Designed miniproteins, single chains, continued (2). Designs and how they scored, part 46

Each design is a single chain, and the fold is of that chain. pLDDT is the mean over its residues in the fold that is shown.

## One batch from the design tools (miniprotein)

Design m5577
Fold by ESMFold2-Fast:
Structure m5577 (fold): chain A 80 residues (1-80)
Amino acid sequence: MDERIAALVAGLTPEQAAALAAQAEAEFDAVREELLARLTPEEIPAAVAVLRLAAEVARKAGNEALAARLEALRAEVEAR
């Protein structure tokens, strides 16, 4: 899993990573609210994978604050 995420992130240009991180930051509060309201137990593994990917994209973009917020949301989702 982590190796696949690293490979996907490595394939992004810095400009693509920055654009995706900016979108994730702008949408964060809305996505968090919807995810926590609608998440079923069966969806948890997929949600964790997406949040891990988003955190690695944020790190590649140099947005450590967003990466930390995404990791906190992942832990919250995983605890369900």
Scores: mean pLDDT 78

Design m5578
Fold by ESMFold2-Fast:
Formats: sequence, structure tokens, C-alpha cells
Structure m5578 (fold): chain A 65 residues (1-65)
Amino acid sequence: SEVAALQRQIDATDRALLQRIEADALAAGMTDAQLVDRILAQLPNAAAFRAIVDAIRAKRAAAAA
């Protein structure tokens, strides 16, 4: 259906944006506050916002170990 196709397109866009934000945050050494500000500017979707923050925190925790 058209709705299912649109949902897949939105999901793919959010995934690509997540990957870019993760790469940029890791390369730039961004603080949590700077990361939150950047995500809020680009991602109005609360679920994607939480997923990005959690993924970056997990990567930082792994790097600190």
C-alpha cells in the first residue's frame, strides 16, 4: 500500500540520518548537550531521537572500556 511504502521511505531516511549523526558525533568529540541540540534541530521524531542518543551512549561506553 501507499502508506507502507511511505513508512519504509521515512524509516530509511531516519536510518541514514542516524548513521551520519553517529559518525559526526564520534569524529567531533561532541558533548551530550551538543548532541541533543544537533538532533533536535534535525529530527522531530522522538523515537529516532531516543535511538540515536542511546546508540551513541553505548558506543561511548564501549570506547571507555
Scores: mean pLDDT 66

Design m5579
Fold by ESMFold2-Fast:
Structure m5579 (fold): chain A 62 residues (1-62)
Amino acid sequence: MPQAVILSEFLESLGLNVGLRQRLIDHFKNVQNLKAASREDLLSVKGVGNVLADRLLKAIGK
């Protein structure tokens, strides 16, 4: 899906490995859902810790 491609490109720009990128894409599906995510939502994804959750929130403008 083009939305998943855009999300994948965004996550790759943050230096995330393929496994983490795939889990985030599977969980959020698109960038709009990721932008709507809370810190708790990010931490619910396997392999996302506090440091990565904070980095993702900053990258999406939260």
Scores: mean pLDDT 76

Design m5580
Fold by ESMFold2-Fast:
Structure m5580 (fold): chain A 71 residues (1-71)
Amino acid sequence: SSSLQQQQALQDAQARGQAASARYIPPVHRLSEAIENGDQAAIDRAVEELRRRGVSDQAIDDLLEGIRSQV
């Protein structure tokens, strides 16, 4: 059944995506709080944490834009 194979593949992809997201949630949360508080030093520290964890400059820029658009 193609539906069961698609469902399993989607669950496996979601589980891998959730594991990757969980790895970045704490530094992303700190970045969001720093932006909300207008704390530039805290923003700089959170960005450096993300870079140290292997997040690309493009992905960091996308995160900054996304968070700023919500504030």
Scores: mean pLDDT 70

Design m5581
Fold by ESMFold2-Fast:
Order: C-alpha cells, then sequence, then structure tokens
Structure m5581 (fold): chain A 83 residues (1-83)
C-alpha cells in the first residue's frame, strides 16, 4: 500500500520540521491526510515525541473531517503529555 508506505516513511524520519512539511504538502495536494496523521501519531507514541504528537493533533483538529482520527491523535498526545 503506497499511501501507508509514504505515511510511515515520513513518520519514521523522526524530524518534526520534515514531518510538518510533508503532512502540510500532502494536505495541499488533496491527499487523504488520515494515514499521515495516524502514522506520525503512532511513531510519536512509540518514540516519546511529544512535539510531533501535539503538532499532528492540532493539524487533525484544523484539517481532518474524521472524528476517529482527531480522537486518536488526541489520545496519543494526552498520553505522552501525562508521562
Amino acid sequence: NSALEEALAVALKGNLEYIKREILNAHKQGKDISLYILAAAFVANITGDLETAEFVYEFAKKYSKDEAVIVTAYAIYKQLKEN
């Protein structure tokens, strides 16, 4: 699945500025941002990357129409913030 592979490749770079740029570019290109948000949130959760988790939650709130994606990003952000 090329979309999942792209999303995971972006997330696995572990660089917040790169992740921000690539997710925003995907949104501007009309791509489904759900996989990008979820992949970045998942990798942030595993790596303890609070800044990336916060970014993808804020991005999901602003640009995602999928409540499940927003809630999942929030849950990961909240978990990392509380740890």
Scores: mean pLDDT 82

Design m5582
Fold by ESMFold2-Fast:
Structure m5582 (fold): chain A 96 residues (1-96)
Amino acid sequence: MEKAIEEAIAEAEKNKDEVRLREIEVQREVRAAIAAGGPAITPEDIEEIVERMREAGMPEEDIEEIRRALEENPEAPVEAVRRAVDLIIELHKAER
């Protein structure tokens, strides 16, 4: 896993791709939060996250895909998921 991230960073730096570098930073932060652990995500947390994404103006198709991914990974730490969602919303706003 680490090698893929290192190669992606080297390629993005070579191309001066700031958006790609930001995406890699997001992936690193999410992985660190997962490694830290904590309480698992609940169905109530999923609904709260879905509502937050909807309020941020994310497309319903993207929201449903993320909800499905969370439902398929019920052991995911809630703090890691919340951080990932916040960063996904930030990237969505940056790509306009």
Scores: mean pLDDT 69

Design m5583
Fold by ESMFold2-Fast:
Structure m5583 (fold): chain A 58 residues (1-58)
Amino acid sequence: GEEEEIRRLLKGVALKKGFTEEQAEAIAEDAIEAGGTLEDVIEGLKLGGEEELAEEAL
């Protein structure tokens, strides 16, 4: 579902930026609990220069 896709994308970005697996999971879960949408995550990734990951989500 959308939550699983958000979790996958945010964990991937966090790990690439040097966060631990535990920290990456916490970041993803926090975004989901805050009511973030897949569209918001994709836009954030594009603005942050992670366009390749944003394209994989589409």
Scores: mean pLDDT 71

Design m5584
Fold by ESMFold2-Fast:
Structure m5584 (fold): chain A 81 residues (1-81)
Amino acid sequence: MYKAIAEELKEKIDDVIKRIPTLDPESQVEAIKVLVEMAKLDPSLIPKIKKALEEMQKDKDPKVQKAAKEALEELEKLEKE
């Protein structure tokens, strides 16, 4: 992995995470999927993305809560190797 790309993705992840709560539920679910794909490309992002998904599980919308839970389970599988 390239360190410069990983650092840029970490900064972009913070911006994405900040914007997710302002989106409609459909867009929030898609953003959660994007976070999972970013974690697959750069596993060093997993801790930051997991923290964001834990907050998304507290969302008022059941669809967003379910997407966040499923994403956390997927990231846990990535951490196994």
Scores: mean pLDDT 75

Design m5585
Fold by ESMFold2-Fast:
Structure m5585 (fold): chain A 65 residues (1-65)
Amino acid sequence: EEELRRLQDELAALRRKYIAEGKTDVAAGLSALIARPDPEALRRVLEAHKQGDEALTAEIERLLA
C-alpha cells in the first residue's frame, strides 16, 4: 500500500501541473488512473511521462481503453 500511495501522490502532482498548463484532457486521464488501485498502471504512466507528453498521452489512452 505504501508504493501505491506514493505513486498516487506523484500522479496527483503531475495532474496539478497539467491543469495549470490548461491540458485538461491529460489531467482528466490522470484523475481516472489515480482513482484505481493499480500500481503497475501508475508506474507505466510515470515512466511514459519521462519520455514526454506524447508518450504520456498514448499510455493514458492505452490504460483507459
Scores: mean pLDDT 79

Design m5586
Fold by ESMFold2-Fast:
Structure m5586 (fold): chain A 87 residues (1-87)
Amino acid sequence: SMEETKEKLEKALNHLVEEVEKGKLTADDVRTYAGIMAQELGITDPAVIAELEALAAEMANAKTREEAEKYKKRMLDLAVAAHEAVS
């Protein structure tokens, strides 16, 4: 369901934020994860994929948790909307 997809995505994005904070993932790693996430969601629009990758890099490069959470929310909203459009 869409609700299950949203929950799964939010958990995945929260994990990425935590791993970046721990120094385990780079911005390039998070960008790669965003591309994989888009593929798993059936998102094929290259413009949407590029925007998700850019937001992922911004989330990883965020100087504060508040800034990271804002980019995380933007990624979640975009990914959900794009997934819903192809479902």
Scores: mean pLDDT 82

Design m5587
Fold by ESMFold2-Fast:
Structure m5587 (fold): chain A 68 residues (1-68)
Amino acid sequence: SMEVDRLALQGMHYAAQGRLEEAAALFREALRLAEGDPEMVAALRSLMDTVAAEHPEARALLEEIRAE
């Protein structure tokens, strides 16, 4: 989905800028739109795990979103 890809790229952009809560909101929306597509959900979760590894300060927030 172009919309899911757009949200994920924007989320990565905000994470790189240290705008972690805005990044988290974009990943939540991407996961919502990817609902019912297990490959896309897995790809988004993997991307979120990468962001959490690179930004330990966001780890708890991203793990909560992943568990929703």
Scores: mean pLDDT 80

Design m5588
Fold by ESMFold2-Fast:
Structure m5588 (fold): chain A 109 residues (1-109)
Amino acid sequence: SLVEQAERAFDEAGREYNRAKELADKAKKSPVEEQKKYIEEMKRELDHAERYVAEGERLLEQAKKAGVDPETIARLEANLAATRQGLADTRAYVDKVEKEVKEKIEKEK
């Protein structure tokens, strides 16, 4: 169903941005030679999370047009809002880590 697809998209977004956060934590703790790899991977996971949020929003709009009940729509809208907040918080953290890592690399040159 559109509802199940939207819920799955939001769950996938959560998994991807949680993975981005984990990779950011690894970048902070890693030697300089490994940091670039983790920075590239965390950005990729964050990009994947953004695509899943967009897909979930698209599916939610289709569910609204299909006449899914208001209680189910309200639950999906709450899930979208929570997922967007998690993505925003993770993006802020990833950006902070990238700046810290770049500053560390410049000092070690």
Scores: mean pLDDT 86

Design m5589
Fold by ESMFold2-Fast:
Formats: structure tokens, C-alpha cells, sequence
Structure m5589 (fold): chain A 73 residues (1-73)
């Protein structure tokens, strides 16, 4: 998979996490996920593999935080 293709997947994942965090009432987490989605779109346009690697870690962190919120609900 190219860096651009991976970045597009990360953008979609981050947007889904943003929507879910908003549904859970966590506006801060929703905003952080939305910011990652925008950064992933930029990385996709740049075909930036190093940035994609960094964003993968960021999206994973947000996913874990969203999961913690779901379990605490």
C-alpha cells in the first residue's frame, strides 16, 4: 500500500473516531481525532511515508482513548 493510500485510510479512521467521541460527549477527544484526520489528508497529498508512520501512532492512541470512554460509559 502506498503512503498516500495508507494516509487516506488513517483519515477515514480518525474521522470515524472523531464522530464516535462526539457521540460519547468528549468534544476534546473528537477535536483531536478531527485534527489527525486533517493531518492524514495532508500526508496523503504529500505521499509522506514518515508522516504516515507518526499519524498511525496518533490514530492508535485516539482509538485506545475512545475505547476507554466506551468502557467507562
Amino acid sequence: MSPSERARQLSLQAQSLSDLAKTLGDDSLSQQASDLSRQAEEASRANDGERVRELTRGVTDIANRVQDRLLAS
Scores: mean pLDDT 85

Design m5590
Fold by ESMFold2-Fast:
Structure m5590 (fold): chain A 70 residues (1-70)
Amino acid sequence: SLEEAKKYLEEGKKAFEAGDLRTAFRNYSKALEILNDLPNTPEVQKLRDETSKLLAEVIRAMDAREAAAA
């Protein structure tokens, strides 16, 4: 449901704020999965765009940590 997707997005944001990139990635991925299964309404499109940007941000942060560790 849309509400469930919003919950995962919120949990992902909290995890990212705490520096838990793995948990943020998991929650954003789950939110996007749910949103992709919903009808393409303006609200769903907006949340998909937001979630995709946040997911890309987490991936970049993970890549930066991996590069620094190499």
Scores: mean pLDDT 81

Design m5591
Fold by ESMFold2-Fast:
Structure m5591 (fold): chain A 84 residues (1-84)
Amino acid sequence: SMEEQRKKGKTLLENIKKEKEKYRPRAEQLVDEIARELGVELTPEQREALIDFATQLLIFRDYNPKITEEQIREALRAEIRRLA
């Protein structure tokens, strides 16, 4: 039923939210380290957006373990460079 489809979607979003909270400290560390390495000063809004992006990549790695941390770091470097 459409009601069951909606309930499954809500459960998925709730699980994603919990996973985001779990990975947020690592995402913050990665964003801050790479911004420092590149010499890019991020606004608070840019930093928050990049932390969310990094958190999503870390979650995606759990579902696809072939994705390396170096690939995540390279994606973050590319996004931070676009802001400089």
Scores: mean pLDDT 80

Design m5592
Fold by ESMFold2-Fast:
Structure m5592 (fold): chain A 93 residues (1-93)
Amino acid sequence: MEIPEELREKAREALARIREVMAKVEEAMLARGITPEEFEALSPEEQLALLRELAEEAGVAEADRERLLAALELELASGRGTLTVEQLEAWLA
């Protein structure tokens, strides 16, 4: 009933990497003076474009950026149609 240590290690590494990427994106968003209200007012396409731009600006590696954006596109497709900053934080918790 225990998850193998190798799988636990990989899961922890993946989650830590996603959280690190999101922290950099949130920092870049704050540096631009983008409020949660302004972000939430964007269309889903504009939100994804902005997050891609912020990740690039923050120096996030292409592979980590692509992984984050793919996960966010899935959330947009299955969720409320747009993302909130609170939802992004909750998604990573």
Scores: mean pLDDT 68

Design m5593
Fold by ESMFold2-Fast:
Structure m5593 (fold): chain A 113 residues (1-113)
Amino acid sequence: SFEELRAELEARLDEIEADYKAGKLTPEQAVIRFLEAIRELVRKAKEAGLPQDEIRELVFWAAQRLAEFASKLPEKERRKVLEIAKRIYNLALTKSPDELIEEIDKLIEEVKK
């Protein structure tokens, strides 16, 4: 269900943030895991047959969570991560779930340098 996928996404994002705060992840590693979590939830939502508007709502919420997470990163990374969150938001407005997954894969490779 939508509620189950939202709860799963929230728990996974909370775990990534906790691992980052504990020093287990670099800023880059945390952002990559955040993007992978968003990609996996878009895939699961599509496979579960969720309407495109509900998938879009999940992605908007995830982009907002990424923007909030950016405030916890060092100044050097903060601006770049805020721009990534904005790009995800804009992609969700215009792209199908499959196209959105492809664009997130490109963002992951961009973050890896």
Scores: mean pLDDT 87

Design m5594
Fold by ESMFold2-Fast:
Structure m5594 (fold): chain A 107 residues (1-107)
Amino acid sequence: KEELRKKYVEASNRIEKAIEKAKKSPKGDEFLKDVKENRQKAREKMRELMAQGKPAEAYAEASKLYVDGVIETLKKYFGDEFKEEIDFLEKNRDAIVEYMKLKGEEL
């Protein structure tokens, strides 16, 4: 549980730093638009599954969409510039999803 939480916190910090750096680029506005659209899709999936009484699945599926969306958007606009952050997120994706699923199960 603590190891999953630690990986989730590190992932959140890396995502925030990557977004802050990316938004200052010439492609920042287009990047932010895609990030917001992916976040909205994750939120809609979460609401759909929560309405079905599936909070663990809601948190797991929403976190998958969000993490995958961040990875894809960083690759799309910046290629290798965020390789360290992308590699961390890809390596720890399952741990992040598992942590979020556990948070949903505690509801």
Scores: mean pLDDT 86

Design m5595
Fold by ESMFold2-Fast:
Structure m5595 (fold): chain A 87 residues (1-87)
Amino acid sequence: SLDLSSVSDAGEEQRERGRQAQEFARILEKLLSGEIEKASFRAVVRREALESFIKYMEEKGYEVTIPKLEELEPGVVGVEMEIKKKE
């Protein structure tokens, strides 16, 4: 049996969050460097962070489309995003 009692929930969540952040950063870097022209992903973020991110991407010449947005908690949204480079 897998015994998780030797690892705190905080430690496990920190490792998982780090992995997700690194994966997201890799996708974003590939998109910004031009290795990929389009990316689709799901994220759970603060609403203010989402708005800042959209503005940042638009200023970089990218179009952000949000086909699904769901309020999970006050100020926290689950979002499905599609990002592609503008012509």
Scores: mean pLDDT 69

Design m5596
Fold by ESMFold2-Fast:
Structure m5596 (fold): chain A 56 residues (1-56)
Amino acid sequence: TAAEWRELLVRFQERHRDDRRELDDDELADAISEATGVPRDTVREWLDRQRASADR
C-alpha cells in the first residue's frame, strides 16, 4: 500500500541521512525501485510529491 511504500522510503532516507551526501530524487528512486521492486516511475512520482510538500 502507499503507507508501506512511505515507511520504506522513510527508512531508506534515514539510512542515507547518515551519509555525508544526500541522494537526489533520481538516485533515490532508482535505489528504492531496485530494493523494493516498486516501479521507478511510481517511486519518482511519490518523491516529487514529497518535495513539493517540503517546498511549502
Scores: mean pLDDT 66

Design m5597
Fold by ESMFold2-Fast:
Structure m5597 (fold): chain A 64 residues (1-64)
Amino acid sequence: SQQQVQQGAQLYQQNCLACHSAELLRGRDLEQVVRQGAGGVMPAWQGKLTPEQIQALIAYLKTL
């Protein structure tokens, strides 16, 4: 939904924008990367965000 996309945009700006541009996420399994992290430099968000916040973030990332 548009509300989830807007919520995801704010979560992205607060937690991800400092390290990530949209292009760095193209072609990745976004759900797996967000939930489990990547390469020791990206934290796993599954334990830090609620399931609803993770779904909102993924919904936003799919629009990039």
Scores: mean pLDDT 64

Design m5598
Fold by ESMFold2-Fast:
Structure m5598 (fold): chain A 100 residues (1-100)
Amino acid sequence: SEKQRAITQFALELPFVEVKTKEEAIEYAIDSLIAAAKRFYPEEAEKLTELLKEVLEAYKNRASREELEKLREKGRQALKDGVIRGMFDALVDEMVRQIE
């Protein structure tokens, strides 16, 4: 739980450090999450990368809350590690917050 909290907090804090727009913040967070997954969770990195690219594309295309929540559920079913799921959930939470 502490490792999961630290990684989730890292994902949430990155977008607010060194970016000019909300979209750039989300893209930076995604790149950072992919880098972290490749290092610490290599077996899940490919699945996470595909899901992150899909949710980013939906966000850029102004997807509804309902569409983002469907992608969250897809991630919960595809991602097996609780920490990786927590990272993905935190990113979707931020995207949903930004469109509301």
Scores: mean pLDDT 76

Design m5599
Fold by ESMFold2-Fast:
Structure m5599 (fold): chain A 64 residues (1-64)
Amino acid sequence: EVVTGRATADIHINTDPPLHIRKGDVVEITFDGDTATVTNLATGESVTVSRTTALAILKDLEVL
């Protein structure tokens, strides 16, 4: 399952490495079981997070 959305606010994800998303950036979330890969398409950065964390991020996205 893949969801693409535009960030409605600046989002920082405190992972290692950290992911920074700026308001207006297009973000792709790929869900895989209990995890998800969040990719900032503006920077090419990606991180793997829990499904719960990805769903929280999705609330700050305007789904495209």
Scores: mean pLDDT 83

Design m5600
Fold by ESMFold2-Fast:
Structure m5600 (fold): chain A 95 residues (1-95)
Amino acid sequence: EEKKKEIIKKILEIIKNFLKQMKELGKFGEEAFNVLYDAILKVLKENGFSEEDAKKIAKEITKKVKEMLEKGLPEEEILKKIEELIKKLLEEIEK
């Protein structure tokens, strides 16, 4: 669906910008990941997701980004894995 592609693109853009900020500014830890979570949550809510579904998706994406950064994966790898995760989560919600 066209709308799903737009949501995926917006979330990937947020994550790309987040990764750039962390690399350039050294922002990491719970505060940085809370900002990422809130940004993803906002996109999902603005695109008609329920608060419960939006919170679930935003939490899973944020958790995965944190895990991959802690493992030292490069930006390209993180973005590819997150795109696959977003597609899977959106299919599970069917919205």
Scores: mean pLDDT 79

Design m5601
Fold by ESMFold2-Fast:
Structure m5601 (fold): chain A 69 residues (1-69)
Amino acid sequence: MLSTEEAVERLEKRLKELLEKDPNASEDQLEAVVLETLFEIIEENGGAPVPQEIVDALRAVLEERIAEL
């Protein structure tokens, strides 16, 4: 399973790439990136559920980014 730190790093990288491509990205677009990241982690782990600690960490990253919009 991916560590919490690795999951956060992956999400931060994707959010950075989205904002570099579209500086006016909406809250909905940021949320979509979080969901895509979660789905990829689930797929990489053969459909196993993501630990709550990772979900909470990714949500915190999203909330911080939304606060900057």
Scores: mean pLDDT 78

Design m5602
Fold by ESMFold2-Fast:
Structure m5602 (fold): chain A 89 residues (1-89)
Amino acid sequence: MPELYRPNEKLKELLEEVGETKEVYTMAEILYAIFTYAAEKNLFDPENPTVILLKGTKLGEILGVDEIDLSDLEGIEERLKKSAELVEQ
């Protein structure tokens, strides 16, 4: 069974902006939601389409960085785990 995470208040607000209203999520669901957010806000770098530009964004504040690269999904997951609480079953 995949691990379930409860987003903190700031991550929950971002998830609500993309239509997500659940209390707990898998990491894959959180990743999908943040990539949807980046696409809807046009945050992808036009010169490097794997890079998401986060400076001054809510997502950048959540992850604590000015950019992320989709080639480093593990690094993105580690940053997201700081903004979501692992739910013990």
Scores: mean pLDDT 82

Design m5603
Fold by ESMFold2-Fast:
Structure m5603 (fold): chain A 81 residues (1-81)
Amino acid sequence: MLEELRRIALDILDELKKLGIIDEKDYQKLKKWIDQEKFKKVLEALRKYYKEAITRNIDPNVISSLGILLSAASYLLEKLK
């Protein structure tokens, strides 16, 4: 569960960086939060970047994929209690 949540959070982070939505400084900050298991803060930040990605007219298939990953991460965080 925890390892899977970390993997999904990193996958979302890497995609947002690849898309140019998140800069290197914020990428490193969120990666550190993932290492510290601050997943609630991580998911709140990832949701903000996801909304930004929508406004930047990114490919709808990529937006859909990111939304699915965010939903999966939110579900896993809830399961971790």
Scores: mean pLDDT 83

Design m5604
Fold by ESMFold2-Fast:
Structure m5604 (fold): chain A 74 residues (1-74)
Amino acid sequence: MEEQIEAARKAARDAAEKVGKELGLTPEQIERAYQEAVDYAIELLKKNPSLTPEQVAALAEAIARDLVVRLKAE
């Protein structure tokens, strides 16, 4: 579980920073997208604990990208 959580944090941070900076989000908005993406990935992992670190990382990246786009629309 710790390995999956660490993979999710790294993937979410990389995605939130890269896409957030490209869209001109503030550091606070980027950090918010990162935190929400990690929280969602952890919730999914609790419901399906057989998810691999790679699968959780891919989910966290996708969620972070979606959240960054949503924050830009606000």
Scores: mean pLDDT 82

Design m5605
Fold by ESMFold2-Fast:
Structure m5605 (fold): chain A 90 residues (1-90)
Amino acid sequence: MAEEAVEAAREAAKHAIKAGVKTGKVTEGAGAALLAIGAAVSAELGFYEEAARDAESAVELAEKYFADTEEGKKAIEAARKAKEAAEAAA
């Protein structure tokens, strides 16, 4: 459902920012958060294919920089949920 894709993408952005702040990788956290925000906006507008791609990119950045952190794991899980919800709505 569109609302689930939006909510999950917003959660991914929040956790990516927290991971960046806690690790000092603020630019990388912001990058992952911007992709997750892009996924949320695309899902709100009904662009589910774009939302799924942005969510996948958010997963990739969070896994690259934050996979070993608690906040990074939450960002990855939320971004994966956002991707799955967007793909289901497409």
Scores: mean pLDDT 86

Design m5606
Fold by ESMFold2-Fast:
Structure m5606 (fold): chain A 92 residues (1-92)
Amino acid sequence: MEEVVELLREALRAAEEGPEKAAEALERAIEKARELAASGTPAIRAMMEGIAELLERARELLVEEGDVEKAKELIEEALGLAEHGLELEKSS
């Protein structure tokens, strides 16, 4: 969970540098989310799959449209989900 949060923060920083760097950072975050989904509980899997789906859409907006602003909104949404998941994990 913490690694996904860190990668998402890195993706937001990369978005300030340009869409290519942001897309590369998002690809790494997607890969990590899918790895955690494969080894997680059903609840963790569903959350990580949702995060990966949002990030795939953000990457498409960057690569196809060059729309950094909309991509950043989706990355921030995914970051919020990952931070909520981290809080829930600490509560158990």
Scores: mean pLDDT 79

Design m5607
Fold by ESMFold2-Fast:
Structure m5607 (fold): chain A 94 residues (1-94)
Amino acid sequence: MEEREKRSRELAREIADRLFQAMADTLAKHFGVTDPDALLAAFERLSREGRRDLIRKFWELVVKADKGEITPEQAREELVKALREAGLDPALLD
């Protein structure tokens, strides 16, 4: 068994799972997302495709909206744009 690779994979999976759950919960509470499970599945797909840049952008937008640094309308517009750039359906935010 490759101990280093196994450790890295297990750690990455735990971090990804917790991050995705926190993001889905925050989006449901602040943006009225009705199907957080569909959004989590989309984030898992982005992670598998190596699109961590998009996952980070979603998190940054959510945090900025929560802090009041951007309006909810502006945050939603940027999230829709990020979803489209990822090839995902913007209806995931509904």
Scores: mean pLDDT 69

Design m5608
Fold by ESMFold2-Fast:
Structure m5608 (fold): chain A 68 residues (1-68)
Amino acid sequence: MSVREEIDRLYAETKRRLAAATSPEQVRAVLGETADRLVELYKVATPEEREHIVRVLGELVAEANARL
């Protein structure tokens, strides 16, 4: 699997997990786990994939904040 495919999978999975979260604690836990994984992917990513990671993380942070 490419880094891009893994980013897209994490994004989809995290959005599903955020939609299912019922507390601020769960929202923070989901975001933290995903952020840690995205940081690891960033280390091996191309410049284009890094830009994609930053965009995805920004979108997930915005969605998490909207739920708090």
Scores: mean pLDDT 82

Design m5609
Fold by ESMFold2-Fast:
Structure m5609 (fold): chain A 99 residues (1-99)
Amino acid sequence: GKKAYVIDATGDLPVSPGALLRAKEEKIPVYILVSEEKLEEARRMAEELEVDAKIIVVDREEVKATIERIVKEEGIEELTLVGFEEPIEIEGVKVTHLR
């Protein structure tokens, strides 16, 4: 099935360079969810690591709804979630949480 990485950077946790590099090595699409304050940090990290990441500015409260929209629009069947403080479940999708 189609796979994606989603990194939550809307909270206090920094964007994980290890998650970006893993997604790049595995050739899996990566989405970075950021607050406006972290947008330039996320862009710079993706550029420095040469990772083609889709960066989306989203409020913390809209994170789950944004992931559900990505899953529906892109046909994602397997998600790897990084930087999430609380577990997320999405109907019909295999979800793995990385620390």
Scores: mean pLDDT 83

Design m5610
Fold by ESMFold2-Fast:
Structure m5610 (fold): chain A 81 residues (1-81)
Amino acid sequence: GLRQPGPPLSPEERERAVAALAALLAELGVDQPELTARAIVDFFGPLFDLARARAVLEALAEDPALLRAFTRHILSGYVPP
């Protein structure tokens, strides 16, 4: 079944998720892995599921052009603090 959105990530969970995604994005050859990871975590908000986000990114990585387009799109709307 579809999971309902839960509460937003705690600051500690958010930083842990950012670190895990940044490591994956760096392995996939993304130019700004930490910034992209922060944007993805912030973009998903209370819908964020680290395992699901990882699976989606790994699937996108099968087409490097699609992965680049996705990460570029996420970054184009993200203003870091």
Scores: mean pLDDT 70

Design m5611
Fold by ESMFold2-Fast:
Structure m5611 (fold): chain A 56 residues (1-56)
Amino acid sequence: MTLLEKAAEVLGVTVEELKRRLLRYYQDHPAPGDALEDLRRVPGVDEETFARIAAA
């Protein structure tokens, strides 16, 4: 189980959808950090959602 799989489950989307959003985000914005931090920047990921993903 990967971080992306857990994030997708918490957000209620597919892993493919989440990967697509992450790639699109990077195209529009420079990548400032690690995969874990990148999840924070995905639309729909607030502080509580991020904490649940990180704790999974």
Scores: mean pLDDT 68

